Designed miniproteins, single chains, continued (3). Designs and how they scored, part 70

Each design is a single chain, and the fold is of that chain. pLDDT is the mean over its residues in the fold that is shown.

## One batch from the design tools (miniprotein)

Design m10407
Fold by ESMFold2-Fast:
Structure m10407 (fold): chain A 75 residues (1-75)
Amino acid sequence: MRDSREEILEKTRDLPEEVRNLVLWLVESGLADNAEEAIAVMETFGYDAEKALATLAELLGIPVETLRARVESLA
């Protein structure tokens, strides 16, 4: 992991909690190298955490509830 949890939370402090949790998960899962890349992913979804969860779960071939549980385990 390139950015620490605290660094990611500071970089996303003005974003909703659900978006911050997704940014943290994207970095910790290796889908993004840092918070800036994860934020760019969220920007493509207009910072809509539910839309991002649904799309990412579909791309990963897993249920949305499975992805939500993984994201929540980091909070």
Scores: mean pLDDT 78

Design m10408
Fold by ESMFold2-Fast:
Structure m10408 (fold): chain A 100 residues (1-100)
Amino acid sequence: SMRKKAIEELNKLKELEKLAMVLYYEALKVGKDLDPKELEEAMREYFEKVLGLDFEKIKKIVENLSEKEKEELREEVLELIAKKRKVPVEEIRKVYEEGR
């Protein structure tokens, strides 16, 4: 299935690409009251010019993820941030929840 292929691709991506995928779907939730076209154009420019990533590839992968797969990806990214900051994942999760 396309979903299984998307998960395989996610598992092969660099940590930055996983962060970008989470940023993409969270930006859609936070920016729900913004013009969708302007939000997409802003994300495209940031992803391509600042992060050096293929925006269309990130978008396609994320749009094919289930809500459960998005939550699993978010948890993986929170664990990654916790590991880099050398703090328990529970502390990063608390900051994320309080910032929402």
Scores: mean pLDDT 76

Design m10409
Fold by ESMFold2-Fast:
Structure m10409 (fold): chain A 78 residues (1-78)
Amino acid sequence: SLEELIKKAEELIREAVRLADELVRQGRGREALPAGVKAGIAGIVLGVGKLFNDEELAKEAIRLAEEAVREARRLKAA
């Protein structure tokens, strides 16, 4: 359902922000910037998807947030 997609996107955006914040606290904010920007774009896309009840925009927000999480996790593993 659209509601489940929105919930998943919000959870992934929160995780991406949490990981980026952790990197910032470690003095790695510049390295985390691309992941942080993707999480921000995912939030905007999700907001538009909510306004228009657009399932495809919610899916796109999930995709962007998943990329942000992967990038942040890769940086933490390095």
Scores: mean pLDDT 88

Design m10410
Fold by ESMFold2-Fast:
Structure m10410 (fold): chain A 78 residues (1-78)
Amino acid sequence: SAAAEAARLAAELRAQIAALRAAIDAGAPLDELLARLGELQALEHRLADLVAPDDPERQALLAELDAVTARFVAYVEA
């Protein structure tokens, strides 16, 4: 079902956000960080097709994604 697929994508997105956060903190190479960010963007696009815009879990995930993206930008601009 779409709901089951959305739940799976949300869990995967949260796991990949945590992985990118850890990789940034560890000073991982830029190519690894870009690959991880690309995976996050792909997961978010897939989730966006399945979930209502005002869904509270999606809003929480978007806030977490925005936070890790800001950390990535700060890392690249350093």
Scores: mean pLDDT 83

Design m10411
Fold by ESMFold2-Fast:
Structure m10411 (fold): chain A 104 residues (1-104)
Amino acid sequence: SLSKEERQALLALSLGITYLNEKDYDKALDFFNIALEYAKKAGNKRLEVLAHLGIAYVYKQKGENEKAIEHLEKARKIVEESGDPELKELFDYYAKVFGLELPE
């Protein structure tokens, strides 16, 4: 069963995606930040990585590339520190789908 904090993070991720599809980047960013807060409270690294990737994608769409890279680096650090191959696969997949790349 999901914790209360995990359920709040999932709801906020869903709302972030909804507003992102509507191109309401400010509301999408607000909900992805709420998702990040609840993911951290839940200790759920998968949800934390997904929230950072959502934030990075919104900043990329707004042309704020430095902030997009910052959140992509935060997600990568969580993946690397976890040592979880499934979390790495999830990160690699969504980074590719969203066109998010770290500078060489």
Scores: mean pLDDT 88

Design m10412
Fold by ESMFold2-Fast:
Structure m10412 (fold): chain A 71 residues (1-71)
Amino acid sequence: MKLSEKDLEEMKKSAEEAIEKLKSIPNPTEYEKQAIEYFEKAIKAAEEGKAEEAFYYEIQGSLYLAKSAID
């Protein structure tokens, strides 16, 4: 499955919103810091048109956010 340009733009926007929310947290956990790094990588991959890499990094960021919430 290859994502469309619209899917990449939506993914980029989602990642940007996640980063903004995480930056509002004072003293983020290690998992929250990892989430920021993966969302930044997702945005970069999306800007380069690398749909599979962008999707992979977005999933990784979401998983680290889930780990932070469980703790």
Scores: mean pLDDT 78

Design m10413
Fold by ESMFold2-Fast:
Structure m10413 (fold): chain A 64 residues (1-64)
Amino acid sequence: PKVTFITDGSPEQVEELKKLKEMMEKGMTPAEVVANARNIEPEQKQEAARKLAAGEDVTLELKP
């Protein structure tokens, strides 16, 4: 399963995406990366974690 993060192109969201990419490169699971992302609603994190555990790909938009 994969997680894809979408940014609005703002410097702060691009910086957060860079941190999330670093977590993935360190070998964290997609579910762990989602749990550590600060720009996502808790409800969306829970749903994403459930889908990733089921082997489904997830796309999440970073919030302002």
Scores: mean pLDDT 77

Design m10414
Fold by ESMFold2-Fast:
Structure m10414 (fold): chain A 82 residues (1-82)
Amino acid sequence: SLKELIEKIIKIANELQKAWDYYNGDLEKVKQYAEEIKKKETDPRIKKFIDAMIELLERKAQGMSDDEVRRERIRAIAEVLK
């Protein structure tokens, strides 16, 4: 259902943010964690969302501001709901 999809993508976004904080911004460790989450998912929309989150984490590591990261996260969530 749409509700389950929304709940899943919000959960994943929050888990990746927690992983970033836990690993002190170690991109490679956070990417490994994201890939492990992706391996357990079967919905191609959720897999595409995880790929977008990995790309966003790479941009964050390159110096993207917290405000821009928040805006891009909202866009990625909206993209899944098309």
Scores: mean pLDDT 84

Design m10415
Fold by ESMFold2-Fast:
Structure m10415 (fold): chain A 81 residues (1-81)
Amino acid sequence: SSLYEQFAQVAEQFLRETDEARQRALLAEMGRLALEMITDPAVRAELERLLAEGLASTDRGEQLALALRMVELVQQALKAQ
């Protein structure tokens, strides 16, 4: 499967995961895959900030919002080529 398909699957797993340790691992994996796909330095820097904020957060709602912003950024960056 493509890197984007792997990223989308991990993102879906993150949205449904209820275990905090597994949520953190899935969010980190989303970030890793996103950074592997994206070459634009500005977008990469923004993805790294979103990932760091998400991993530092103790609020599930905030983590979900940050993860969804990462998905949007990846989709937009891949379209912009």
Scores: mean pLDDT 87

Design m10416
Fold by ESMFold2-Fast:
Structure m10416 (fold): chain A 73 residues (1-73)
Amino acid sequence: SMEEKKKKVLELFDEFRKEVSERVEEAEKNNNFKEVLKLKKLFDETLEKIEELIENNKPIEEIEKVIKKALEE
C-alpha cells in the first residue's frame, strides 16, 4: 500500500540522516571541515534524488540503492 511505502521511505530517510549525522560529527571532531562540506553536499544531492524518485512513484528499492550508493562514498 501507499501508506506502507511512505512508512518505509521515512524509515530509510531517518537511517540515512542518522548515518550522515554520525559521519559529520566524526569529521568535525577531527577538524576536517572539507569532509563536513562534502557530506552536507552529498546529503542535499541525495535528498533531491530521493524526492525525484518519490514524485515519479519509483519503487522503494531504487530509493534504497541511491542511499546505499551515497553512503559507500
Scores: mean pLDDT 83

Design m10417
Fold by ESMFold2-Fast:
Structure m10417 (fold): chain A 100 residues (1-100)
Amino acid sequence: VDELVKQAEEAEKKGDFETAARLYSEAGRQAYLNGDYETAAQYFEKAADVYEKLGDYENAIDYYRVAASLYKQVPGFENRAKELEKKADELEKKLEESRA
């Protein structure tokens, strides 16, 4: 996980958002398979943030919803889950309006 995150952060700093999003999503997936839902949610949220920067709202919405669902399973993250759900809903509305 740590190596994927370092590579994702480097890609993001270079403006390679496609690579950064993919690496964050892979880090999230590995954390999820290890049962670390908090870390998985954090990395899926980072992947969503990067997809949003790319203008890829469809993937951003999907990853924000996945991150929110995982945060709901982690005590103390209920407010963060709600924030991500609201953000996903707002992006979904923008996507519907653009018909992109």
Scores: mean pLDDT 84

Design m10418
Fold by ESMFold2-Fast:
Structure m10418 (fold): chain A 98 residues (1-98)
Amino acid sequence: MAEAEAEARRLLEESAPEEELRAFAASSPERLAALLRAAGEAEAARLRENGKVSEEALEALRAGYEEAAAYALAGGSVEEAEAIIERGLREAREIQAA
């Protein structure tokens, strides 16, 4: 929900400790999904601003975070969502290396 999305963005902007991010994510599926979407958006923006990553690789990265967020909303665990993100990041790195 809108409140969860705003709080997730704030935690990432303030570089909150990993433990605090995990506690937020563990509190509800909506908060986990909000954090994953915010993290994916922030990471894609940073990489695009630095000009080091192709749009194809950025799309793979965003797709990974969106898939993880959808999985979280469906009742998936933080651990499973992290695995989905790692897969997306690996795919993005492989695209960029090609």
Scores: mean pLDDT 77

Design m10419
Fold by ESMFold2-Fast:
Structure m10419 (fold): chain A 63 residues (1-63)
Amino acid sequence: SGAANAAAGREAAARGDGAAAYSAAHQWVLTGDKEGAKEAAEAAREGGGGESAARTYQVAADL
């Protein structure tokens, strides 16, 4: 399910953890949860990851 992965991705993005954020984005792409990836991009912008982390998730959402 995408819900647990989305929660983990938001937490990683908020921390600015690019590696964990990328792993979560990849899993969301595999599950087809593009909305989850978009939510993580928004969380990354609001958290310590900033624009770079947000772009990583946005690319995953656009796949």
Scores: mean pLDDT 62

Design m10420
Fold by ESMFold2-Fast:
Structure m10420 (fold): chain A 70 residues (1-70)
Amino acid sequence: STSSRVDSLKNQIGDTITNLRTARRNGDTDAVDAQKQRLNQLVNELMSVAGLSPEEVGAIVADIVAKVDA
């Protein structure tokens, strides 16, 4: 189920990036801070679950951002 957990974390990271952008557009500083904290937690969990380096997880997050922007 590592694959299923990784896919779930990637989806949650994408949702969090979308929510963070919405909060920034709305000027909701509390929501921005909450979404930044959530993003950091999800990224750290993805690194732990998938055994990724900071560089590797950075590349995956960049791919997720590109998909959110598409």
Scores: mean pLDDT 86

Design m10421
Fold by ESMFold2-Fast:
Structure m10421 (fold): chain A 77 residues (1-77)
Amino acid sequence: SMIDRLRQRADQGDWVAQGVLGGIYFRQGRYDDAARYYQRALDLGDPNNPGLLSGLSRVYDQLGRYDTSDRYRQQSQ
């Protein structure tokens, strides 16, 4: 499946695939998985990527971690 291919690429260090998986898991309401993949994408790719930072902000907002959400939101600007 497409998601299995993305997981395989993400596990091989493809930070773009990690970011895409973060977005998919966020839309599925799987916020802990979304945070993990977005964080891996930041760690391996561009730590100032606005899309990844905005994604993490939205994830932490849904998790009720408002201080963490605000920090990522500010970094994404």
Scores: mean pLDDT 87

Design m10422
Fold by ESMFold2-Fast:
Structure m10422 (fold): chain A 100 residues (1-100)
Amino acid sequence: SEEDIKLLEEIVELLEKALEELEKAYKAGDFETAKKIAEETIKQLREKAKQLSPGHKVWVEYFVKEIEEALKNEDIESVIKSFKGFIEYVKELIKEMKEK
């Protein structure tokens, strides 16, 4: 739906901005700041996901669980990789949804 497309586009913007800040914190060795950025991003992502159709919401919830597991292990590199992968996945999904 057009409403889901708009929400997914907002999710992409949220994740791309968070990824830039995460990469800066990670390069600086500031793991505490990187963790806080990831945790805040997950909270905002869950809030947006509440308005998504159930099928899309399930994939967002799986992504959130993946990030929470990586944060529990203090694995910021895996957090960054997961953000990159999910951004690409959502961008491809938006493209497919717009192609009639």
Scores: mean pLDDT 85

Design m10423
Fold by ESMFold2-Fast:
Structure m10423 (fold): chain A 76 residues (1-76)
Amino acid sequence: MDREALRRALIAAGRRLGIPEAEIERGLQGKPVSARARALLDAFEREVVRHILATGRPPATEELPALAERAVERLT
């Protein structure tokens, strides 16, 4: 998985929910973050797991934006 593409997708999703980029960066490092940022990261992880269960493979780089968008939809 492309870490830079993952970072960009989550930052874009976080921006839609009013989450600062710095908070997404902290969450990706496993550091404590706000409940809203934690909810986004957890929702995104659930979308990735759902994709793996459905396809038998990790998401491709081009699929990451769509999975991040689904995570945002689950929180709105």
Scores: mean pLDDT 82

Design m10424
Fold by ESMFold2-Fast:
Structure m10424 (fold): chain A 75 residues (1-75)
Amino acid sequence: SSMKEEKIQKLIEKFKEALERLDIPTALEYIRELIKLNASKKTIEELLREAAGRSFADYGEEVRKLEEELEKKYK
């Protein structure tokens, strides 16, 4: 629905804002919400790649766990 797509777009905007200020935990929470909303696999993978590029070493386990959840959900 258009409302769902609008909510997804809003979450992506919030993710980018969190990432710009290096608030990785908050950015990863927005990715979790996008997964719950069934956002496209490609979109989520792109956002995870951006988050990993900023702080994978500090949040590697959390990023990996989200990647596993994404793979399992979309097979």
Scores: mean pLDDT 81

Design m10425
Fold by ESMFold2-Fast:
Structure m10425 (fold): chain A 60 residues (1-60)
Amino acid sequence: HMVSREELEAEVYEALALIYEGIGKVTARHAKDPEVAQQLLEDGRKKAEELRSKAEEIRA
């Protein structure tokens, strides 16, 4: 085991951020309404930022 618990947790949050960002982009591509597409992109970005902030907080 080469990583600490804190580093592993931070890496998991970073991976989740990428997943949520990807979900937002994919769902936005399939939305027929541009307003719905924009909302899905914003939701994904906000969730990703929240998760990345948690990763940095864990590393602090």
Scores: mean pLDDT 82

Design m10426
Fold by ESMFold2-Fast:
Structure m10426 (fold): chain A 113 residues (1-113)
Amino acid sequence: SMKEKLEELLSRLDFLIEQLKAVRDYLRKHRTPEAKEQALALVDEVIRLLDEGIEALKDNPEVQKLLTEFKEKVREIKAQLEATTDPDEVIALLDELIEGLEQFKKKLREILS
């Protein structure tokens, strides 16, 4: 069902949000360049999850629009992450992505209501 597919998507988003927070918090404490590679891998996981959601939920135009628009935002954040070598800029971009994911999750839950 659409509800089960949305609940699976939300659960997988929650997992990725927690992983992104862990990388961000590690960067805040350690300022290591290795965390950028881990951040990029997690951003690629977000993009893959959004692509899976687009295919799984293709019969719902409202969800399709929301997923497609958010994927474009995530791709823009990825490009900025790839362009920077500054750990503080990586942290700021991860904060933007985490906030964006929380807002996206809220909008998906509103469709279920």
Scores: mean pLDDT 86

Design m10427
Fold by ESMFold2-Fast:
Structure m10427 (fold): chain A 89 residues (1-89)
Amino acid sequence: MKVYYARAQRWVDEDGTDLGGTVAAAYDEREKALKELKERLEEAEKLLPEELKKENLPKVYVEKEFEFEAESEEEFEEKLKEAAEEFKA
């Protein structure tokens, strides 16, 4: 099995309330996962409601690391999704 390093990030307010934008990325190298997360967060930021952009509300990035193994791309995607949901909870 191939070992993957996953990172998940989302926007929260000061009280830890989820503002949306949960994204996750996983690769065999942590640096690759971090780069992918940054790109996904930049894309998600473009889709934020104008109210959040206009008011410059504090966007706090909460980061969590995971490590998992996957035998196939399908298993990889499922485990990545599971990791993102676990982080969101």
Scores: mean pLDDT 59

Design m10428
Fold by ESMFold2-Fast:
Structure m10428 (fold): chain A 83 residues (1-83)
Amino acid sequence: SAEKISELLRSNPERTDRVGVLAVLAGRPEAAEGLGLLMKGEGEKGLQLLRSQNDPLILEGLALIEQGNVEEGLELLEKALRP
């Protein structure tokens, strides 16, 4: 669920913020906005923005986070958003 992903990302704020910075640097402002919305508790809107990127690594990372594999999921998001 979008709320579960939002809560789990908020429990890892330092690394989530780092992924957001990487998204901006990679020229992916919509991905950065999606992460920011999830951190603010706008779970459904944030998740919709991230899914709209149509990036298989982002989708897999989000699925891992939802399963509780937050560190592995964040690692995939970082990999997807690397320049």
Scores: mean pLDDT 83

Design m10429
Fold by ESMFold2-Fast:
Structure m10429 (fold): chain A 64 residues (1-64)
Amino acid sequence: GPPPTYTAEQVAEMFRRFAESLGLRLESVEILDERHLVVTFANGQRLDYTLRGIVTDAPARLEF
């Protein structure tokens, strides 16, 4: 089927919950384009991620 579509807020909330499941705190999610994002954790770790979907309102930055 077609790839799933997300808003920036939905993607950021997914990563916030994922971080919590690992005992980590999310600091920010920077959405660079419709598929590429950078997640920053409160401990200073960064994750570059390619989404298996499309962010409809990219680019965006959300802080927690």
Scores: mean pLDDT 86

Design m10430
Fold by ESMFold2-Fast:
Structure m10430 (fold): chain A 85 residues (1-85)
Amino acid sequence: MKTVEEKLIDVIKKYIKDPDVQKEMIEVLRKALEEGKKFSDSSVSRSYVLGKIDKKIQELLDQGKISEETRDKLLEEITKILVST
């Protein structure tokens, strides 16, 4: 059975092919998930994690490291995983 972290990393690797950008995104993801554990309310934890991920995805788009299509696909699949758990 895959953990939420493993599912999210799979999505990043699916849509981001640049290994440096993958590493940068995965580091933010792991930090967001760890910090999210401080919230006892699962909806608050999900909103916090999603907010951190969304901010990083937007920064990568603004830097030209990912396309708008990649941003949309990442946000769609990551939101689906977080809401489903």
Scores: mean pLDDT 82

Design m10431
Fold by ESMFold2-Fast:
Structure m10431 (fold): chain A 72 residues (1-72)
Amino acid sequence: MATCTATWKGDPLAGALLAGAAASGGASVRPVGENTFLIRHTGDPIAADLLSMAAASGGAEITCTGPGADVA
């Protein structure tokens, strides 16, 4: 189980990708601050891929910790 923190910069592409990761069922997304979200995923490849794409878009900063924290 990996825990990620995402800071969203208002970019609609990154926002859609984060919403897609939550909708996939492989990740939970919870607001913890202004434009800051706590994300937990179980290693589901669909959710991990969507989170990776959100980070790569430059519209969100994603930092992951814990076993299986491989978002690149």
Scores: mean pLDDT 71

Design m10432
Fold by ESMFold2-Fast:
Structure m10432 (fold): chain A 72 residues (1-72)
Amino acid sequence: LDTLTAASVGLANGEEADKEVMLEIMDAVLGGLPPGVEEAIKSASPEEAERMRERMEALLKRVEERREEIKK
């Protein structure tokens, strides 16, 4: 989850990166739940799982919004 968050922030802030490459990476991130995140949620307490889901959902929404802004 933290790795996914860092990757998404890096991509969103990577103004030096090629826009097409950034969009492809963002699409990959939005395309599926990383295995590590799914395993962490399964191993967490109900409270921790809820926090992880909220954080992941916020991250995916942020990536999706950034992707749409770049496409404009």
Scores: mean pLDDT 61

Design m10433
Fold by ESMFold2-Fast:
Structure m10433 (fold): chain A 98 residues (1-98)
Amino acid sequence: FDELWRRIEELLGERAAKALLGTLALERAREKGIEAPNKEEMVELAEKELERIRRDPEKLREFLERLLKILEEGLKTEPNPEVQETLRRLKEIVEEAL
């Protein structure tokens, strides 16, 4: 996971990688029925999910499959070709890790 996360940070930069974590935390919050998590709740959910993923290979696989779905949907809706290219590269990183 640490190698995978390093590749994501290298591709996106720190700011965009944190935004991706925020998106994953929002999806996790929605699954738990939290409709409007605040910034602190989002960070806590993201950190707990990362710790969970690091400890369990099955949770890593579930995370990567979920991330892949988010990226596929993003690619369908993103109008900016530079952002589409970044999402495609991120998708390739995720698919290689699966």
Scores: mean pLDDT 70

Design m10434
Fold by ESMFold2-Fast:
Structure m10434 (fold): chain A 85 residues (1-85)
Amino acid sequence: AYTVTVTDSSGEKQSITVSAGSSATITVSSSGTTLTITVDTSTNTVTVTDTADGQKVSFSLSLGSLTFTSSSSGTVLTVTVSEVS
């Protein structure tokens, strides 16, 4: 399993646990933006989808983190993924 933490530009953090090869949904409380996080261990890829406008960003599990600007909210978001031991 993986812990996914989403941090907004104000420093507010929310975390969710995602099983390998699965998706989970998290809502950023400061913006109301709802994100679907998919962890694909076969491709070593994390995909973040904004459910409001369909914006997709992807990064490698080995990178562990990505900062991007939400196109629906204009909020700068940092997504961090760590494996739960």
Scores: mean pLDDT 82

Design m10435
Fold by ESMFold2-Fast:
Structure m10435 (fold): chain A 79 residues (1-79)
Amino acid sequence: MPSKREQIFMEAEATVYRMLAYVLITHSENPELRKKGEEILKLVDEFDAAMEAGDYETALELLKKLRELVEEVKKLLKE
């Protein structure tokens, strides 16, 4: 079980990704970026459900997938 400090930082990271997803969906004219935003929102919702269930192993795996999607978004925004 992660510490309360670790749980707070996990929630903070997921919140940042949720905000990024909303920006991509509402402000991007690129359909690939909007699709990535929708994928990020879905994974954040699954993360919230895992955290509420106390399934921290699943929550950590979902954060790993979120980090990978954010790196894909960064690549699409390069040059």
Scores: mean pLDDT 85

Design m10436
Fold by ESMFold2-Fast:
Formats: structure tokens, sequence, C-alpha cells
Structure m10436 (fold): chain A 59 residues (1-59)
């Protein structure tokens, strides 16, 4: 969305924080459930958490 695009442009450091949090959660789930970093399942979790946190931040 245009709101997310504007947020990314205006808040690059916050985007890095959200990326780091999404990676950490996705890796933790992957470690427990057997889906390593780089797998499609890991990537799906990362995308979900990253997009979710971005949407929350722009609301």
Amino acid sequence: SSAIEAFKKENPEKVKEIEAAARRVAQGLGDVLGFPVGSPVYQGWYDMFFEGDLRYAVN
C-alpha cells in the first residue's frame, strides 16, 4: 500500500528493527519445527510477521 511505501521511506531504521524481529521469530519457529532459514515455510513466516508489523506500525 502507499502508506507502507511512505513509512519505509520515512522510517528506514524502524523498518530494519521490524525486519530483525521478523527474522528472529521465523528462525525460532523454524528451529522448533524443523524448517531452516531459506526454506519456503521459513520465508512464509518471515513475510507474515514482517508485513503484519509494518501494517501495525502505519495504523
Scores: mean pLDDT 83

Design m10437
Fold by ESMFold2-Fast:
Structure m10437 (fold): chain A 64 residues (1-64)
Amino acid sequence: HMTPEEIAQGLVEAIAADLGVEFPKPKSIEEALEVMRELEARGHPVSVEDFLGALERWIEAEKK
């Protein structure tokens, strides 16, 4: 079963791949949020709020 940290890591990797960019693999939820803030700050069409919503949904799915 995946931890919340692993779920956050996977989501960041998927988003970075969709945008065609590479970032260091985040090792915590806090690092994942920092990566998302950097992507948003660079003008990529992503939102930290949308990321948090997706993360919450995936964590709930893993608990089933």
Scores: mean pLDDT 76

Design m10438
Fold by ESMFold2-Fast:
Structure m10438 (fold): chain A 90 residues (1-90)
Amino acid sequence: AATAAAIARIPDWSVETIEVDLKSLGYLLKNAGIPPADIPAVRAFVEAALKAHGDKLSKETIEYFKKQVEESLYPKELRDPLLEIIDKYS
């Protein structure tokens, strides 16, 4: 329920905080640790993070996150929109 409030604050978060959160999300996505119903909220968070800080994030963090999404076991209908967001801002 805090997702909208968290997203609104993303521009004010440190780059280091965003990098840690993206690495954690990547790990959870690769291991199917996030319920499919929550993937749209994850996409909204990732898009907001990359839109606000994508130019400041390390290429290693972006490439790591993309690889975890690509190697995830989620259906393409859930995975592909997330990959499109990553490619748009990477």
Scores: mean pLDDT 78

Design m10439
Fold by ESMFold2-Fast:
Structure m10439 (fold): chain A 64 residues (1-64)
Amino acid sequence: LDEDAELSRRIAEAVRNGELDKVTEELIAEYKKKGDEEGVNRVKSLYKVAQIGLADAAARRAAA
């Protein structure tokens, strides 16, 4: 099955639950255990995008 779709789903769920940092650390640990450097980099990229989205949402709320 599409690992990218599952990874994106887990990150989106973590954002909704306020657990982004925790879930990201768990995912990075899983990929490191497998020796999957590309997986680690993908998780880091998704984390960065999620952080930007959260910052934008917070800024919009503060300006409202």
Scores: mean pLDDT 77

Design m10440
Fold by ESMFold2-Fast:
Structure m10440 (fold): chain A 86 residues (1-86)
Amino acid sequence: MSKEELDKELLELGRTLVEGNVEKAKEGDSSATTMVVFGAGLIADLDPSKREEMLQILLDVEEAVAAKGVHTADEQAAVEKLRAKL
């Protein structure tokens, strides 16, 4: 597999994880939140131009989860780690 093909497959994986799980994550599904965090991080690592967009998605999920009382330190740490890459 070429590097371009691998990067494309990884970006599609990241998008699938974010798009398929963001609504459930905002509802307080911790497993879905983990998938969104992983997918957003993967997209941010592969496409630097998408880092601000991915950070905004993570912040939106964190705010929704915190409002429901289903917030974890790992989710907050993931937001801070991604912000540091900007």
Scores: mean pLDDT 75

Design m10441
Fold by ESMFold2-Fast:
Structure m10441 (fold): chain A 75 residues (1-75)
Amino acid sequence: MTAEEYRALAEEYLSKVKNPEDYETVILRARQLALTDEEAARAFVAEVEAVSSNQEVINAAKAGYYLGLAERLAA
């Protein structure tokens, strides 16, 4: 996938979060991990999916993950 495709995925997941500011820490964590270690970022998203019953926090984690991947590809 291209950086533009990952940005589009991030925007799609972020659009499913009613108040993104409520999940700023999750978004930032997933984004930072994806920039430096894609495998650790994938594990983080999987953990959020496994432990959370809140679909918005899962969507926020995925948005951060795809934002980080887009930035990594653009570098």
Scores: mean pLDDT 83

